# Ledger of designs, part 59: designed miniproteins, single chains

Each design is a single chain, and the fold is of that chain. pLDDT is the mean over its residues in the fold that is shown.

## One batch from the design tools (miniprotein)

Design m2167
Fold by ESMFold2-Fast:
Structure m2167 (fold): chain A 67 residues (1-67)
Amino acid sequence: SKVTRYLTKAELEKNKQAGKTAEQVHADLVNQAMREPDPAVALSRVRDLSNPEALAEIKAAYDALAA
């Protein structure tokens, strides 16, 4: 998955314990992608994270942690 490549289960658990929503985690990933030193890599990651499926995958991962 395009999002699971950038976010580990341990990071998801830490973010959930910190009270972050899936939307906040998505915003954090976009900010990290924008800080990528290679502009081509940064644009590719931002494009992947801008896909509507990206937020849906984070929500699904949060639901999996609750199960």
Scores: mean pLDDT 75

Design m2168
Fold by ESMFold2-Fast:
Order: sequence, then C-alpha cells, then structure tokens
Structure m2168 (fold): chain A 94 residues (1-94)
Amino acid sequence: KREQLEEEIEASTALIEEDPDNVAAYARLAYALYQLGKYEEAIEAAQKALEVDPNAAPAYYYLGLAYKGLGKAEEAEAYFAKAKALDPSLPLLK
C-alpha cells in the first residue's frame, strides 16, 4: 500500500517531467501525497494543476482534502464547494 503510493508519486512526477501541463498528473500526485499524510506537498501539487487549468475540479477537491488533513476546516469547505460547483458528480462534501 505505501509502496504503491510511492510508485504513484514517481509515475506522476515522470509524467509532469515529460509534460509540465499534464493537469491529471498533478492531481494524481496531490492525491498520492495526501494519502501519505504529506498535506503541504499535496497542496503544492494541486495548486500546480490549477495554474495549468483553473477549472480542474479534482484539483480543488484534493486541495480540500489536504486542508482538512491540516485541520483547516473552513478552507477545506471552500475548496470542496468550488470543486462541486465545477463538477456536480464529485462526492458529497463536508
């Protein structure tokens, strides 16, 4: 499980090195970092996705998860609301 997340970080980083505009790769990197408890790094990766595509709903969702991990509930709720507004199919947010 941990090895799988580390492999995902390596794979996502390689995709970003090949194509710095790969929004999906930044979002995948952010989620993998979040799952490892690396919340500040997850925020950086998600913010990079939003620099490429400001409408990337998954990036806002992963920002919300990372801020929630840091105990910043108000910021997390704001990002979750933004993600849901851009993609109503995303999971119910709290």
Scores: mean pLDDT 80

Design m2170
Fold by ESMFold2-Fast:
Parts: C-alpha cells; sequence; structure tokens
Structure m2170 (fold): chain A 88 residues (1-88)
C-alpha cells in the first residue's frame, strides 16, 4: 500500500478509537438508556466491525495497521458488552 493510504488508515482507526471512547463514556454516565439509543449504538458497533474487516483484508501484510485494527476491535467489544449491560 502507498504510504499515504497506510497513514489514512491509521488516522481513521485513531478517530474510531476516540469515537468509541466517547460512546462508552456517554453510556456509562447514564443511569437509563432508551432502546432506540441502544439499537443505534449496536448498529454503530456492527458498522465499525465491518469497516475493520475491510481494512484487515486491504492491509493484510501491514503489521502496524493490523495491530491498530486489533486495538479498535477490542474497544468495540468493550462497547458491545456495555450496550448488553444497559439493555433491559
Amino acid sequence: AEAAEVQNALDGLAVMKEDIDRLKADLESRSSVSQETLDAYRQAVDRGLGMLDQLRKAFADNPEVQAAIEEVEAKLEELKALIDEKEK
């Protein structure tokens, strides 16, 4: 991959991690969450996982991008667990 494509992937993954951390903080700060909000967050997790699968295939031979993908995937799994905890 071109150096610019690698950097764009890494930058995108960094933004995704920040977005996930913000969503986790929002859910953790709320004593109750609507089903509509939980469904929207679950859809965001599914979309994120799909994007990570595409990046994993596109950058299969790039260990730096693969490591960043694993970090984001772990954070998405944490967010999913929190969504499941908040669902009633």
Scores: mean pLDDT 83

Design m2171
Fold by ESMFold2-Fast:
Structure m2171 (fold): chain A 105 residues (1-105)
Amino acid sequence: ALTQPASVSGKEGETVTITATASSSSQTNFSWFKQKPGEEKELLVYNGSTLAKGVPSRFTASSSGTTASLTISNLKKEDEATYYASAKTSSGTVWGSGTKLTILG
């Protein structure tokens, strides 16, 4: 599994970064997903840094070695969700535990 912080918080208009760390150097091709309660996981980022169609440019992602980062700038109330990282391996896809983002107001 990928290691993620359980929760992060930020104020509307601020920037937050969520980091996921793989336990193995074979874990590559990171993706990021957003999930709200009762909904399916929505793809945000694939191939480490490529935004999915319709995802706002205030979302950015990078990866280096075993670490992936999702940065959300200019936070909006609609960004309150759980964010999941995933990585491809030779045996399939591994998932992070998820990070709950709370917008303080």
Scores: mean pLDDT 83

Design m2172
Fold by ESMFold2-Fast:
Structure m2172 (fold): chain A 66 residues (1-66)
Amino acid sequence: MAEEIAGAAAKYAYEKGYSPQETLRVARAVLAVEDDGLSFEEAAKRFGLSPETVKEAYEKAKEILA
């Protein structure tokens, strides 16, 4: 489920040393990519992140769920 990928992205961000607020933004951006079909650039712009951060978190979340 999309909620599982958001949780995996949050775990990745937390382990990488992101703040709780940053972790929540990363999880929301990854969820927007998975559920709403946003590009990494669109999700990054919406949540104030870099496209590279969103892409890395998304790919790592998919690895965690595999």
Scores: mean pLDDT 81

Design m2173
Fold by ESMFold2-Fast:
Structure m2173 (fold): chain A 63 residues (1-63)
Amino acid sequence: SREALIRETAERLGVPAERVRELVELALAGDSKGARRMVEELVREYGVDGEELQRAVLRIVLS
């Protein structure tokens, strides 16, 4: 399920599941600017790789 993918992605990348969900919701809404800003914020706050986070979100959106 999409919810399970969000939780697994959050655990793997060290980002809170709520933040991954917010990013997925922005992507589904087509808010490219908002999604980009949130990726930058999560990279800064959690030290996650931005490209890996973007790829993970794309996998979730396409599930």
Scores: mean pLDDT 87

Design m2174
Fold by ESMFold2-Fast:
Structure m2174 (fold): chain A 57 residues (1-57)
Amino acid sequence: HLDKGKEYYNNGDYVSAVDEYVKALKVDPNNQETIDNLKSVLYLLGLDPDVVVNRVV
């Protein structure tokens, strides 16, 4: 999931990247790399990362 999220992010598919990062976070909620990548994508989409991350974990 993390690797697929990075692939989508590099291709500019930020919505699919968010979906894969959320799936990775549900598998390992303590993975800081996944959290950081998800927050970065959410900022690019204009969303509040703290609200979204707290909802999924």
Scores: mean pLDDT 72

Design m2175
Fold by ESMFold2-Fast:
Structure m2175 (fold): chain A 114 residues (1-114)
Amino acid sequence: SLPELFPEPLSYYTLAMLLAGLEFLLSLEKPSADQLIAAADIGLLLADSYLKDPELTEKVISKEKLIKLLKELLERLKEFLKSEEYKKLPEEKQKEIEERVKLLELAIKELESL
């Protein structure tokens, strides 16, 4: 259901690039639907990396900082779901965003349980 951005296990450099991309996308005042989906996919990849290899991922971003960024991303997605722009999207694109909201909520809970 999620696009595979990298077919190999994520390296330190890949994680650092993903973090930079997420921070850039979160800095945008009015991100597009596609930019929000990209941010969600990056956030999920970072969360999955932390759950699978916490020692490597901690070298790039602390657990506390990652949870904070994921919560900020989730808030932005939930606000977008209430927007007029979201209501005008094709149903398939709406479902993609709703799925990512649910996956981010699960990822945050799993990280907080560590």
Scores: mean pLDDT 86

Design m2176
Fold by ESMFold2-Fast:
Structure m2176 (fold): chain A 50 residues (1-50)
Amino acid sequence: KKKEEELKKIAEEKSPEFQKLMRDRGLTPEEAQELSNKFLEELEKKYKEL
């Protein structure tokens, strides 16, 4: 039920470091969004295995 909210919080907490990595690599906002989606999917799979 609240899994989506937890995933959003984790993403927001990692946001500053994630933004730094994206800036260092010169990624576009669109590429950053796709990476964020993949990151959330990976996180969701690990969360199910816990």
Scores: mean pLDDT 65

Design m2177
Fold by ESMFold2-Fast:
Order: structure tokens, then sequence, then C-alpha cells
Structure m2177 (fold): chain A 76 residues (1-76)
């Protein structure tokens, strides 16, 4: 989590960092933080749809499909 939070301090529009941070909070069981950050990713998905799709594919490859499905649910 800390690594991606530091990346977001440098670039708050870094969709990849948001997606990975949400995935790490889901895996840690911190669903409150995951939901809060998923709201931000939802806004960025409108602005950067291609980058968001790529970031979610990276999360799928690293953490698995169940984590991606949880992120998509939180973004809905």
Amino acid sequence: AKKYEEELKKDPDNVTAWAHLIAEYILAGDMEKAREYAVRLRKLAVEQPSATAKALQEVRDEYGIDVVNEILTLMS
C-alpha cells in the first residue's frame, strides 16, 4: 500500500497506482479504504478509459480475477 500511496503523492492521476492500491486494501480486508479509493478510480476511468482498462488488466495479472471483480463492484 505505502509504495502506491507515495506514487499518488507525485501523480494523483496515476490510474495504475490507484488500481494497485485498491487491490492491496481489498487483500488486507480494509474495505472502507478500498471503497473510498474506488470512487476516485471511477472518476479517473471516465477521464482515462484506456489507461484504466490497462491498469485493471495489470491487477488481474498480479492479484487475480476475483480482486478485479471486487474493484469493478466497488466502482459501480
Scores: mean pLDDT 82

Design m2178
Fold by ESMFold2-Fast:
Structure m2178 (fold): chain A 62 residues (1-62)
Amino acid sequence: MFTAEEADEVVLELLEMLESKDPKVKKKAEELLKEGREAETQEEAFEIMERIKEEIKKLKEE
């Protein structure tokens, strides 16, 4: 289950990525943060944050 603590960690990681000197990382962080802001309910927010966490993991593995 995705938790509020995991959501907070994802947000902090996205904020770090926005400060990156790599334009690819910055652009990805901006796109993911925008997606997170579109959530209308807590359940939707958690689903979006879980997806964002997976996208961040994929980016770090490349």
Scores: mean pLDDT 74

Design m2179
Fold by ESMFold2-Fast:
Structure m2179 (fold): chain A 68 residues (1-68)
Amino acid sequence: EEELKVLEEAKRYVEQGKADGNSAEGVRKTAEILLEAGLVDEEMARAIEEMTPDQVLQMLDNRIAKLK
């Protein structure tokens, strides 16, 4: 599934950012990937950039669960 692959890749960026101590970069890359894939609009992408890494992971996990 196209959407599932994008969400899993986005989750990887957030997790890597947390591991590297650069959580803001991981969240920003996630917003960019989701916007580029057309899974979110510009307003939602901006909202994601304001989220904590844990909030972003929760959102991604919820979306992934709906696709399974």
Scores: mean pLDDT 80

Design m2180
Fold by ESMFold2-Fast:
Structure m2180 (fold): chain A 63 residues (1-63)
Amino acid sequence: SDEFKKKVAEINIEAAKEGLKLKPDNKEAQRYVELSEKALEEGNYDAALKYAQKAFTLALKSL
């Protein structure tokens, strides 16, 4: 459901932001956080989830 996708995107954004606190220079992860947040504002939950998962992977895998 869209509500579930929204919640999972929000969780991934929060996790990505925690990773960015440890490595603030990760500009690519920061960009995907921004894309995901914009997609959430536009009601595009599929794009929001995809971008949020990418942001999380980039933020934490680079540690």
Scores: mean pLDDT 86

Design m2181
Fold by ESMFold2-Fast:
Order: sequence, then structure tokens, then C-alpha cells
Structure m2181 (fold): chain A 84 residues (1-84)
Amino acid sequence: MDEEFEAGVALIAAAVALTAIKDRGEPLSPEFIERLLELAKKYPEVLPAAIDVFKANLEIKDKATPQEVETAERALAELERLLS
């Protein structure tokens, strides 16, 4: 199903993003953050991976603009509310 495919692609994208953050210290784009947030809201199985990626991204926030940091902090807070 398209739904299962979309969730699977989101999990792969999260794993790739986490590797890029840890290995290269590359901050996530606001567009990627918003897309991953929407996928995690649709597919609960994506939620833990998305949270891990967003937390890792905030650990390198000194490489990001203030606007990028604000977007990342807002997205992480929204995902953590879904776990509550």
C-alpha cells in the first residue's frame, strides 16, 4: 500500500539524516524537518526515529541559523507531545 511505502521511505530518510548529522554535522533543512514531522504525525512507527533525528539535529544547532533552530525546536516539541 502507498501508506506502508510512505512510512518505509520516511524511516529510511530518518536513518540517512541521522547518519549525516552524526558523521558530517550537517543540520537539517526546515523543509526536511516539516516533511518528517508530517510523516511522524501520520505514521506512529516513524515517531521514535523522527525524535532521534530532531534531537541529534539540535545537538549541532551552532551550525544552524536562529530560524532553523526555532523550526527544529518547535518540531521536536510537537513530536514529544504526540508521545504524551
Scores: mean pLDDT 78

Design m2182
Fold by ESMFold2-Fast:
Structure m2182 (fold): chain A 105 residues (1-105)
Amino acid sequence: MEEAREALRAAVDALIDEKGLVPSQRVDVHNTLDLVVEEMSDEELRDIVERSPTPEALAKEIFKKLVQLANQEPDVNRWIAYRLLASALAYLLGIDMEEILKEVK
């Protein structure tokens, strides 16, 4: 499990470096990643890492998980938080949120 989590963090760090994000934005991305990882089972995390050969593919899977968490969250405040985190992360990493939303519907 630690190996899969380290691979995920390394891939996200590569995207952050590629996008030239400042330290505060890097912290926001990592906080969002940690939140999503906490909500995933070890088996789910391994599956995502195994079928995501590129950092971009891995980031899309994480964004899909954020959208799924938002859609299944009964607390309105947590639902809003997940939606805002997904939007911010997509913007910072240049991920097309509209494409992800099509796949989660």
Scores: mean pLDDT 71

Design m2183
Fold by ESMFold2-Fast:
Structure m2183 (fold): chain A 86 residues (1-86)
Amino acid sequence: MVEIVVAGSVEEALELAKKSGGKVVILDGDGATYEDILAAIREAIADKSAKTIVVTVVGSTPEIHAKGLAMAAKAAAEANAELAAA
C-alpha cells in the first residue's frame, strides 16, 4: 500500500523520507495550483519506486506556505482515495 504524508518543511520531509525509504516531492507554493500539486503526487505514485511519498511545500511568505500545505493535504487525500478505489 502506498502512503502519502505531508510534511511542514523540507527538513521534516527529508527526515521522514530517510526513515521510511520514501520519495520526497517538494512543491513551490508561490505559483503552484492545486492541479500542479495533485499532478506531482500522481507522478510520484506512478513511478512505483517508493511505498511512502512525502510531500512538502515551500513558500516565499508564511501565508503562501500555509496555503500550499493546505492544498497539499487536500491533494494527498484525493490521491489516497484514488488508490483505495483502484
Scores: mean pLDDT 80

Design m2184
Fold by ESMFold2-Fast:
Structure m2184 (fold): chain A 60 residues (1-60)
Amino acid sequence: MSPEARAALEEEVAATMELLKAAVELVFDPDNEEARARFEEAAARADEAAARLAAELARE
């Protein structure tokens, strides 16, 4: 695996962990606008990280 693919994988793991944390916050406080904003941001980051990982793996 290239260093770039490994970095992309590490980011995907980190992004997924942050998404889970944001989802837990939103479950316990569903009317919290800040929690919803964090969830939306974390979901976008996870989506971008997954796309980056797929692109780096396809490049190998």
Scores: mean pLDDT 82

Design m2185
Fold by ESMFold2-Fast:
Structure m2185 (fold): chain A 65 residues (1-65)
Amino acid sequence: EELLKKIEEAVVKIAEEVELTPEQAELLEKIAEAIFNKDVEEALKYLEELGSLSEKIKAIIEEEL
């Protein structure tokens, strides 16, 4: 539950601070679906994939989690 909140906070910061490519935006949508379904494993998987596409996004993830 707390981990899902932290993932949601990271997603919000990424959307606010980073101009997303279409690929990155698609991954954010998948993370949002995983959060809605309370699937922590799937949310973390897509969050890690998103972080691999941008050093700035990875830094935000590391700061929030």
Scores: mean pLDDT 81

Design m2186
Fold by ESMFold2-Fast:
Structure m2186 (fold): chain A 76 residues (1-76)
Amino acid sequence: SKEAEELFEEAKKKLEEAVRKLKEGDYEEAIRLAEEAIRLAEEAERLLGKENLEIQILIGMARIVLGVAKLLLSKS
């Protein structure tokens, strides 16, 4: 569906921003953006009504970014 496609594209952009913020040392913003990417991707998959491999890969990558950002923030 168009709505699922739009949500997935937004999720990809949020993940790209999260990675950039992580590289910049802005861990709080990286956490926020990674959580947004996960929410948007999960909503896209819900609208599709079935698992989608690309969406699952994005969720996995966003969870890794989230975990790394939280770990680095806890050391700050």
Scores: mean pLDDT 89

Design m2187
Fold by ESMFold2-Fast:
Structure m2187 (fold): chain A 55 residues (1-55)
Amino acid sequence: MDSLRAHLRSQGLSEEQIEEVLKKVEEIRKESGGDKDKFAAGLQKLISEALKENE
């Protein structure tokens, strides 16, 4: 979790955007139920969308 927050901050996301992403990451983790591929795909999509909105 700490490494993800630091990574998002390095990508130029604001603290508000980081908190929203972390909240969504927790939801994806709960919904994936231990499916690593599903979790990874969800995370990649979430981060990609967040970065796209900041261009």
Scores: mean pLDDT 74

Design m2188
Fold by ESMFold2-Fast:
Structure m2188 (fold): chain A 70 residues (1-70)
Amino acid sequence: SAEVTRLRMEKLRLSLEANKKLQELKAQYEKNRDTDPAYAEQIEKERDALWKQMLEKLHAMSAEIERLLG
């Protein structure tokens, strides 16, 4: 149960960090979309990559929690 608690806390931490970074990238996109479209496109690619990476990590952690619980 200690390991499950640690993984649940880590999953929450990663979710909060990802949400904060995604919100920061969204703000940068909105700020730059009209004045620097090339940079805005780069930010969109970074957001997509971050979302996919975090989704994969969260799924792996959920699977490990499930494995530990039986």
Scores: mean pLDDT 85

Design m2189
Fold by ESMFold2-Fast:
Structure m2189 (fold): chain A 73 residues (1-73)
Amino acid sequence: MKEEELKKKVEEAKKAYEEAIEKYGEYSEETIKALEALYKALLEAGLEEEAKEVFQKLVDIGVKELEEAVKKV
């Protein structure tokens, strides 16, 4: 069942993300990769609300440097 496969991917991605935070910290490359994988899995599963939260976190991390650059303009 397609829905069941997507749910498994989301659960595994959530586990990987939580384990990455505990092992490597919140800003590690491994944690960011796990968060990206979770975002992709959530989108494929149609979980827009959770995907939005994960996306906002990814954008915030990625845009921190960009926000400083934009302040100069």
Scores: mean pLDDT 73

Design m2190
Fold by ESMFold2-Fast:
Structure m2190 (fold): chain A 61 residues (1-61)
Amino acid sequence: SMEENKKVEEETTRELVALGIPEDEARSIAEFAVKKAEKEGKDPREVAKEYVEAVRREVTG
């Protein structure tokens, strides 16, 4: 639902900010991930998690 997608965007943005990503950039990444999931008929939470993990590897590796 649109409400669920918005919650995923907010949660994902907060996780990315916690990893040191600026809020504006974090929100753009979260919005992109959710929109990609919508277009591909995938779970927005799973797609967003993949993006968070990719950023985590970049920041911590």
Scores: mean pLDDT 83

Design m2191
Fold by ESMFold2-Fast:
Structure m2191 (fold): chain A 67 residues (1-67)
Amino acid sequence: KLREEAKELIEQAREALENKDVKRTLELLQRASELAKELEKSGDVKSAEEINEELRELTQKLAEILN
C-alpha cells in the first residue's frame, strides 16, 4: 500500500523531470520521501531503502538540469 503509493510518486516524478517541470518534480520527490519514512517506521526497511535510492538518483538528475 504505502510501497505502491511511493513507487507511483517516483514514476510521476520521473515523468515530471522528463518534462522539465522542476516544481512538480520537487513536490513529488518530497511526498515520496515522506512515504519512505513511514515505510521505515512500519518496519519495511527494504522498500524504504529502494525508494530512497531512486530519490537520490532523481535528485542528482534534477541538480544536473539546474546547474
Scores: mean pLDDT 82

Design m2192
Fold by ESMFold2-Fast:
Parts: sequence; structure tokens; C-alpha cells
Structure m2192 (fold): chain A 64 residues (1-64)
Amino acid sequence: DLAAGLTEEQIEEAINLAFELARQGDEEMGRLAAEATRAVEAGDLEAARRYALEIYKRMGIEVK
């Protein structure tokens, strides 16, 4: 279960993947990636985990 246990590496992977999907036309992925990046830069790992989780969730539900 990724909800509570996302590592910093998994957060970075989610951000990279979301930016890649944003380049393919998913504007919401671009927004989530930017917010997650901001949270990481601020040291707010709880916010970063929430955005990374939304990225993974969107990949499973919204992306197809």
C-alpha cells in the first residue's frame, strides 16, 4: 500500500513520470508534479507524499 509508505525515491519517480505525462498532454499531471516538487523543496514530505499518491492514483484511474 503506497498511501503511507512512499519513499523519497518513489516521490521523485512519481514527479518525473507526471512531468513526462504532462508533455504528452496531461495538464493535471503537470500541476501535480509542480506541487510535489514545491513540497519537496520546502521539506514538506507529508505534502509531497500526498501529491505523489495523487499522481499514482491518477495513473491507475485517470490515465487509462
Scores: mean pLDDT 76

Design m2193
Fold by ESMFold2-Fast:
Structure m2193 (fold): chain A 66 residues (1-66)
Amino acid sequence: KELIERALEALEAGNVEEAKKLLREAKEKYKDNPLLTGLLEGAILALEEGNLDLAKHLLEQILQEL
């Protein structure tokens, strides 16, 4: 949960690279949960494409699962 919340804070600060780093750490933490890893991968891809709205939406969905 804290990693996802920190990633959202990093995005609000405009620090996309820090957000991606935190989300990769979250993927390792939740690697045995295919739903969470799928949503995390989607959020990372959205950030790589510059789609901040989609990334934030996916992170909110992840927080509901935690």
Scores: mean pLDDT 82

Design m2194
Fold by ESMFold2-Fast:
Structure m2194 (fold): chain A 94 residues (1-94)
Amino acid sequence: RKLSPDLSPEEKAELELAARLREAFENDDPVVAAAVARVQAAVPELSPDQIAGLLFAVAMGALDEADLIERHGLSPEQARLVVAEAERIRAAVA
């Protein structure tokens, strides 16, 4: 991977975190696998791949709890679980 040396420290940190998140989701990280399993138990209507996509998007800051409810039809309890598991993944790779 090539990172531009002209990026701001904030932009570089965000790109590095994004790269670590992508690696965790692509390489069957145990934290990601456990999070997907817990969300699948609470949201059985979604496939593991759909759940992984939502967890990644939330961990990246692309989706929040309201987006999960309004755009993806999750209950407030399901949305809170997805956010909590995404935060756990983000903390584990940071």
Scores: mean pLDDT 80

Design m2195
Fold by ESMFold2-Fast:
Structure m2195 (fold): chain A 68 residues (1-68)
Amino acid sequence: SLIEAILERNISELRTLAESAEKNGMPELAELYKKTLEEVERLVKQGKYEEALELYKKAMEEAAKLLE
């Protein structure tokens, strides 16, 4: 389904962002991305797609604030 494809992309993005934050010495940002990745994957396995998308969205908003 379209929502599953979006979540697969979001999961891949979170992995890349976590690795980039770690390489650039941003431990708070890396921790946020890693924890979000684990929780999003758990929600997807449970079929809770709307909750997974909302969690991803909130994490991206929090990440943006940490970069200010």
Scores: mean pLDDT 87

Design m2196
Fold by ESMFold2-Fast:
Formats: C-alpha cells, sequence, structure tokens
Structure m2196 (fold): chain A 99 residues (1-99)
C-alpha cells in the first residue's frame, strides 16, 4: 500500500500551495504599490517564495510518480496552473517596473 508516499506528497503539496498563495498576495500588492523600489522588493520576495514552492512541487511529483495516485496527480496539475499564474504576474511586473 502506497499510503506513506501519498501522505508525504500531500504534505509537500500543502507547503507548495502555501508558498504560491503568499507569492500571489505579494505580487498583487506590488501591482498596487506606488513606490517603485518597494514594488521591486515585493517582487523579489515573491520570486524567492516561488522558488521554494517549485522545490516542494518537484519533490511531491517524484513521490506521486511512485504512488500512481490520480488524486495527487490532479492536485499537482492544479498547483502547476497556480505556478503559471505567478510566473505571468512576475512577467507583467518586470515589464511595468523596468520600463
Amino acid sequence: MMEELIKKAEELLEKAEKYLEEALKLLKEALKEKDKEKAKELVKKAEELLEKARKYLEEAKELAKKSGDKKIEERILELEIKEGVVQLMLGVLNVVLNK
């Protein structure tokens, strides 16, 4: 039974989601920030959180691959979409702040 692998993957996915949500919050704050230097600091912090989320997501993917659990695979896809949104917002902010 693959329950231990499933449990570990779920814990890693929860950590990844938390970091992605924190990154999104910082990026939304940066979009509304009138101080360009403060906005850049928020973006930098969001990039650091995205990197941490990616690390946990990759570890979870490896465990999910070994478990073959479809629910975990679907959860990973949901978080990869969220990661894509974070990257898109970073791209927009880098254009706006470095224009």
Scores: mean pLDDT 84

Design m2197
Fold by ESMFold2-Fast:
Structure m2197 (fold): chain A 66 residues (1-66)
Amino acid sequence: LSPLEQITRLVAEGVIAWMEGNSEEGVALFQEASALAREHGLLGTSQMPELPRSVEEARAILAALD
């Protein structure tokens, strides 16, 4: 998977996990996404994927990746 696709999946999964009550899992996924973004020099750049603003957006992103 590309770094952008991996970051996008991790963020979407993190939003869903956090909203479903798995806050520790959600935080871990966000931390992993941030680490990958930093490692690949994407953190704070225009190349970063848009962060989902809701569970609906997160689910739509994951559906698009399937």
Scores: mean pLDDT 75

Design m2198
Fold by ESMFold2-Fast:
Structure m2198 (fold): chain A 63 residues (1-63)
Amino acid sequence: SRKEKIEEIIRRGIEEARKAKSVEELKEIMTRVAKELEALGASPVEIVAAQMAILAAWVEAEL
């Protein structure tokens, strides 16, 4: 389903963000996830929530 595809994209983005070694890699992950979610018709709120989760995962991995 579309919902399952959205959840899988977000999950992969979070896992990739945990492994990102630079801000440049993080920006690439965030940009790709946003575009993939937009292509599936995700709402602006869903996209922002996904971006926040990805950023949080990267920050937590750096600590």
Scores: mean pLDDT 85

Design m2199
Fold by ESMFold2-Fast:
Structure m2199 (fold): chain A 56 residues (1-56)
Amino acid sequence: MEEEKEEITRKLNELLAPVQAAQDAGDDEAAVAHTRKAGESLDTPLGKAMRAAAER
């Protein structure tokens, strides 16, 4: 479980790093686009929620 949690966290951080960079740069459109990509890569309820948030 701990290792699984670490792997999921690592993947999420890798997918969200471009989102964070775009937000830090004030580029909301890029942040939304990267959030959509992260959501598409995650076939989980969390990934679906991220996609829905990006669409709103």
Scores: mean pLDDT 68

Design m2200
Fold by ESMFold2-Fast:
Structure m2200 (fold): chain A 98 residues (1-98)
Amino acid sequence: DIQVTQSPSSLTVKEGEEATLTITVSGASGPVRVAWYRQAPGSDAWELVGETTTSSSTATLTIKNLKPEDTGVYRALVYDLATGKLAFGSGTTLTVEK
């Protein structure tokens, strides 16, 4: 089975700074597609905010020039291209302060 560890679990940053979210993937049989989704406060919808394909055991999402509207829960979805198996990261709660 694929396992995905996502870090950090929570992060508070100031407006204009950057945030880097990281996943570590184990148990994949080949390259993985990593899709980063964000849920805004008060929303039930997940929005795609980043996507990559990698053979690395790690992937990152870096959000530059942060705005208060970047606040939300971020979660990675990992798809194993060899097996079709899916796994989710545990999520990161990002808070952007003015």
Scores: mean pLDDT 87

Design m2201
Fold by ESMFold2-Fast:
Structure m2201 (fold): chain A 64 residues (1-64)
Amino acid sequence: SAEEHLKAAETAYKLGDFESAVAGYERAIALDPNNKQAWRLLGEAYEKMGDTEKAEEYRKKAEA
């Protein structure tokens, strides 16, 4: 489910595994693209990876 992918991604994020976090958030969004929290967290994961352009893009999707 989208929720299980979101939880797995949050766990990866807390462990500093931002690549796995991004993959998990992308899977959650593929299953539920209206989940604003998942879009916001994807943006935060990209920010941690230093990809500020993608971070800004996904934050805007979260607010739309």
Scores: mean pLDDT 83

Design m2202
Fold by ESMFold2-Fast:
Structure m2202 (fold): chain A 71 residues (1-71)
Amino acid sequence: ELAARAGAAAGAAAGALLAGLTNGTPREVVPRAAAEGAERASKTPLSREEAEARLRAAEATLAEIAALLAA
């Protein structure tokens, strides 16, 4: 469960950041997108392995965003 929650939170955060970077800063939309992602993950339990895979994917996305910001 903890791994699933971590994966959901990381995925939602990465998605929100990417959306914000692409469209500008949608102040109202970003929190809702994150909340929806977290809610779906909470209702749809993932296997531990799947949750870990999602966490790694989210970390890779965040690293890519950080690289873009550094450029």
Scores: mean pLDDT 61

Design m2203
Fold by ESMFold2-Fast:
Structure m2203 (fold): chain A 84 residues (1-84)
Amino acid sequence: SVKELVEEARRLAEEALKLAMEALKDESLSKEEKLRAIGLALRAIGLLYDADWMLENGATKEEAEKLLEEARELLKEAKELLKK
């Protein structure tokens, strides 16, 4: 449902914020690695905000789901940077 997609977008945005905070505090990461991980998380938050706005304003579920998938891929890349 639209409600479930909105809740998923908000949950992913919270996860993205937590990843950015973890990257900032990770003393094992270089400055460049921190900036890359934080940048990916912020880009994901932007896509999730767009998806939430689109769903609230009568856009199709398919277009919103595409933005959610793009955000998930950005978060996956950020997680891989933090995992190593």
Scores: mean pLDDT 79

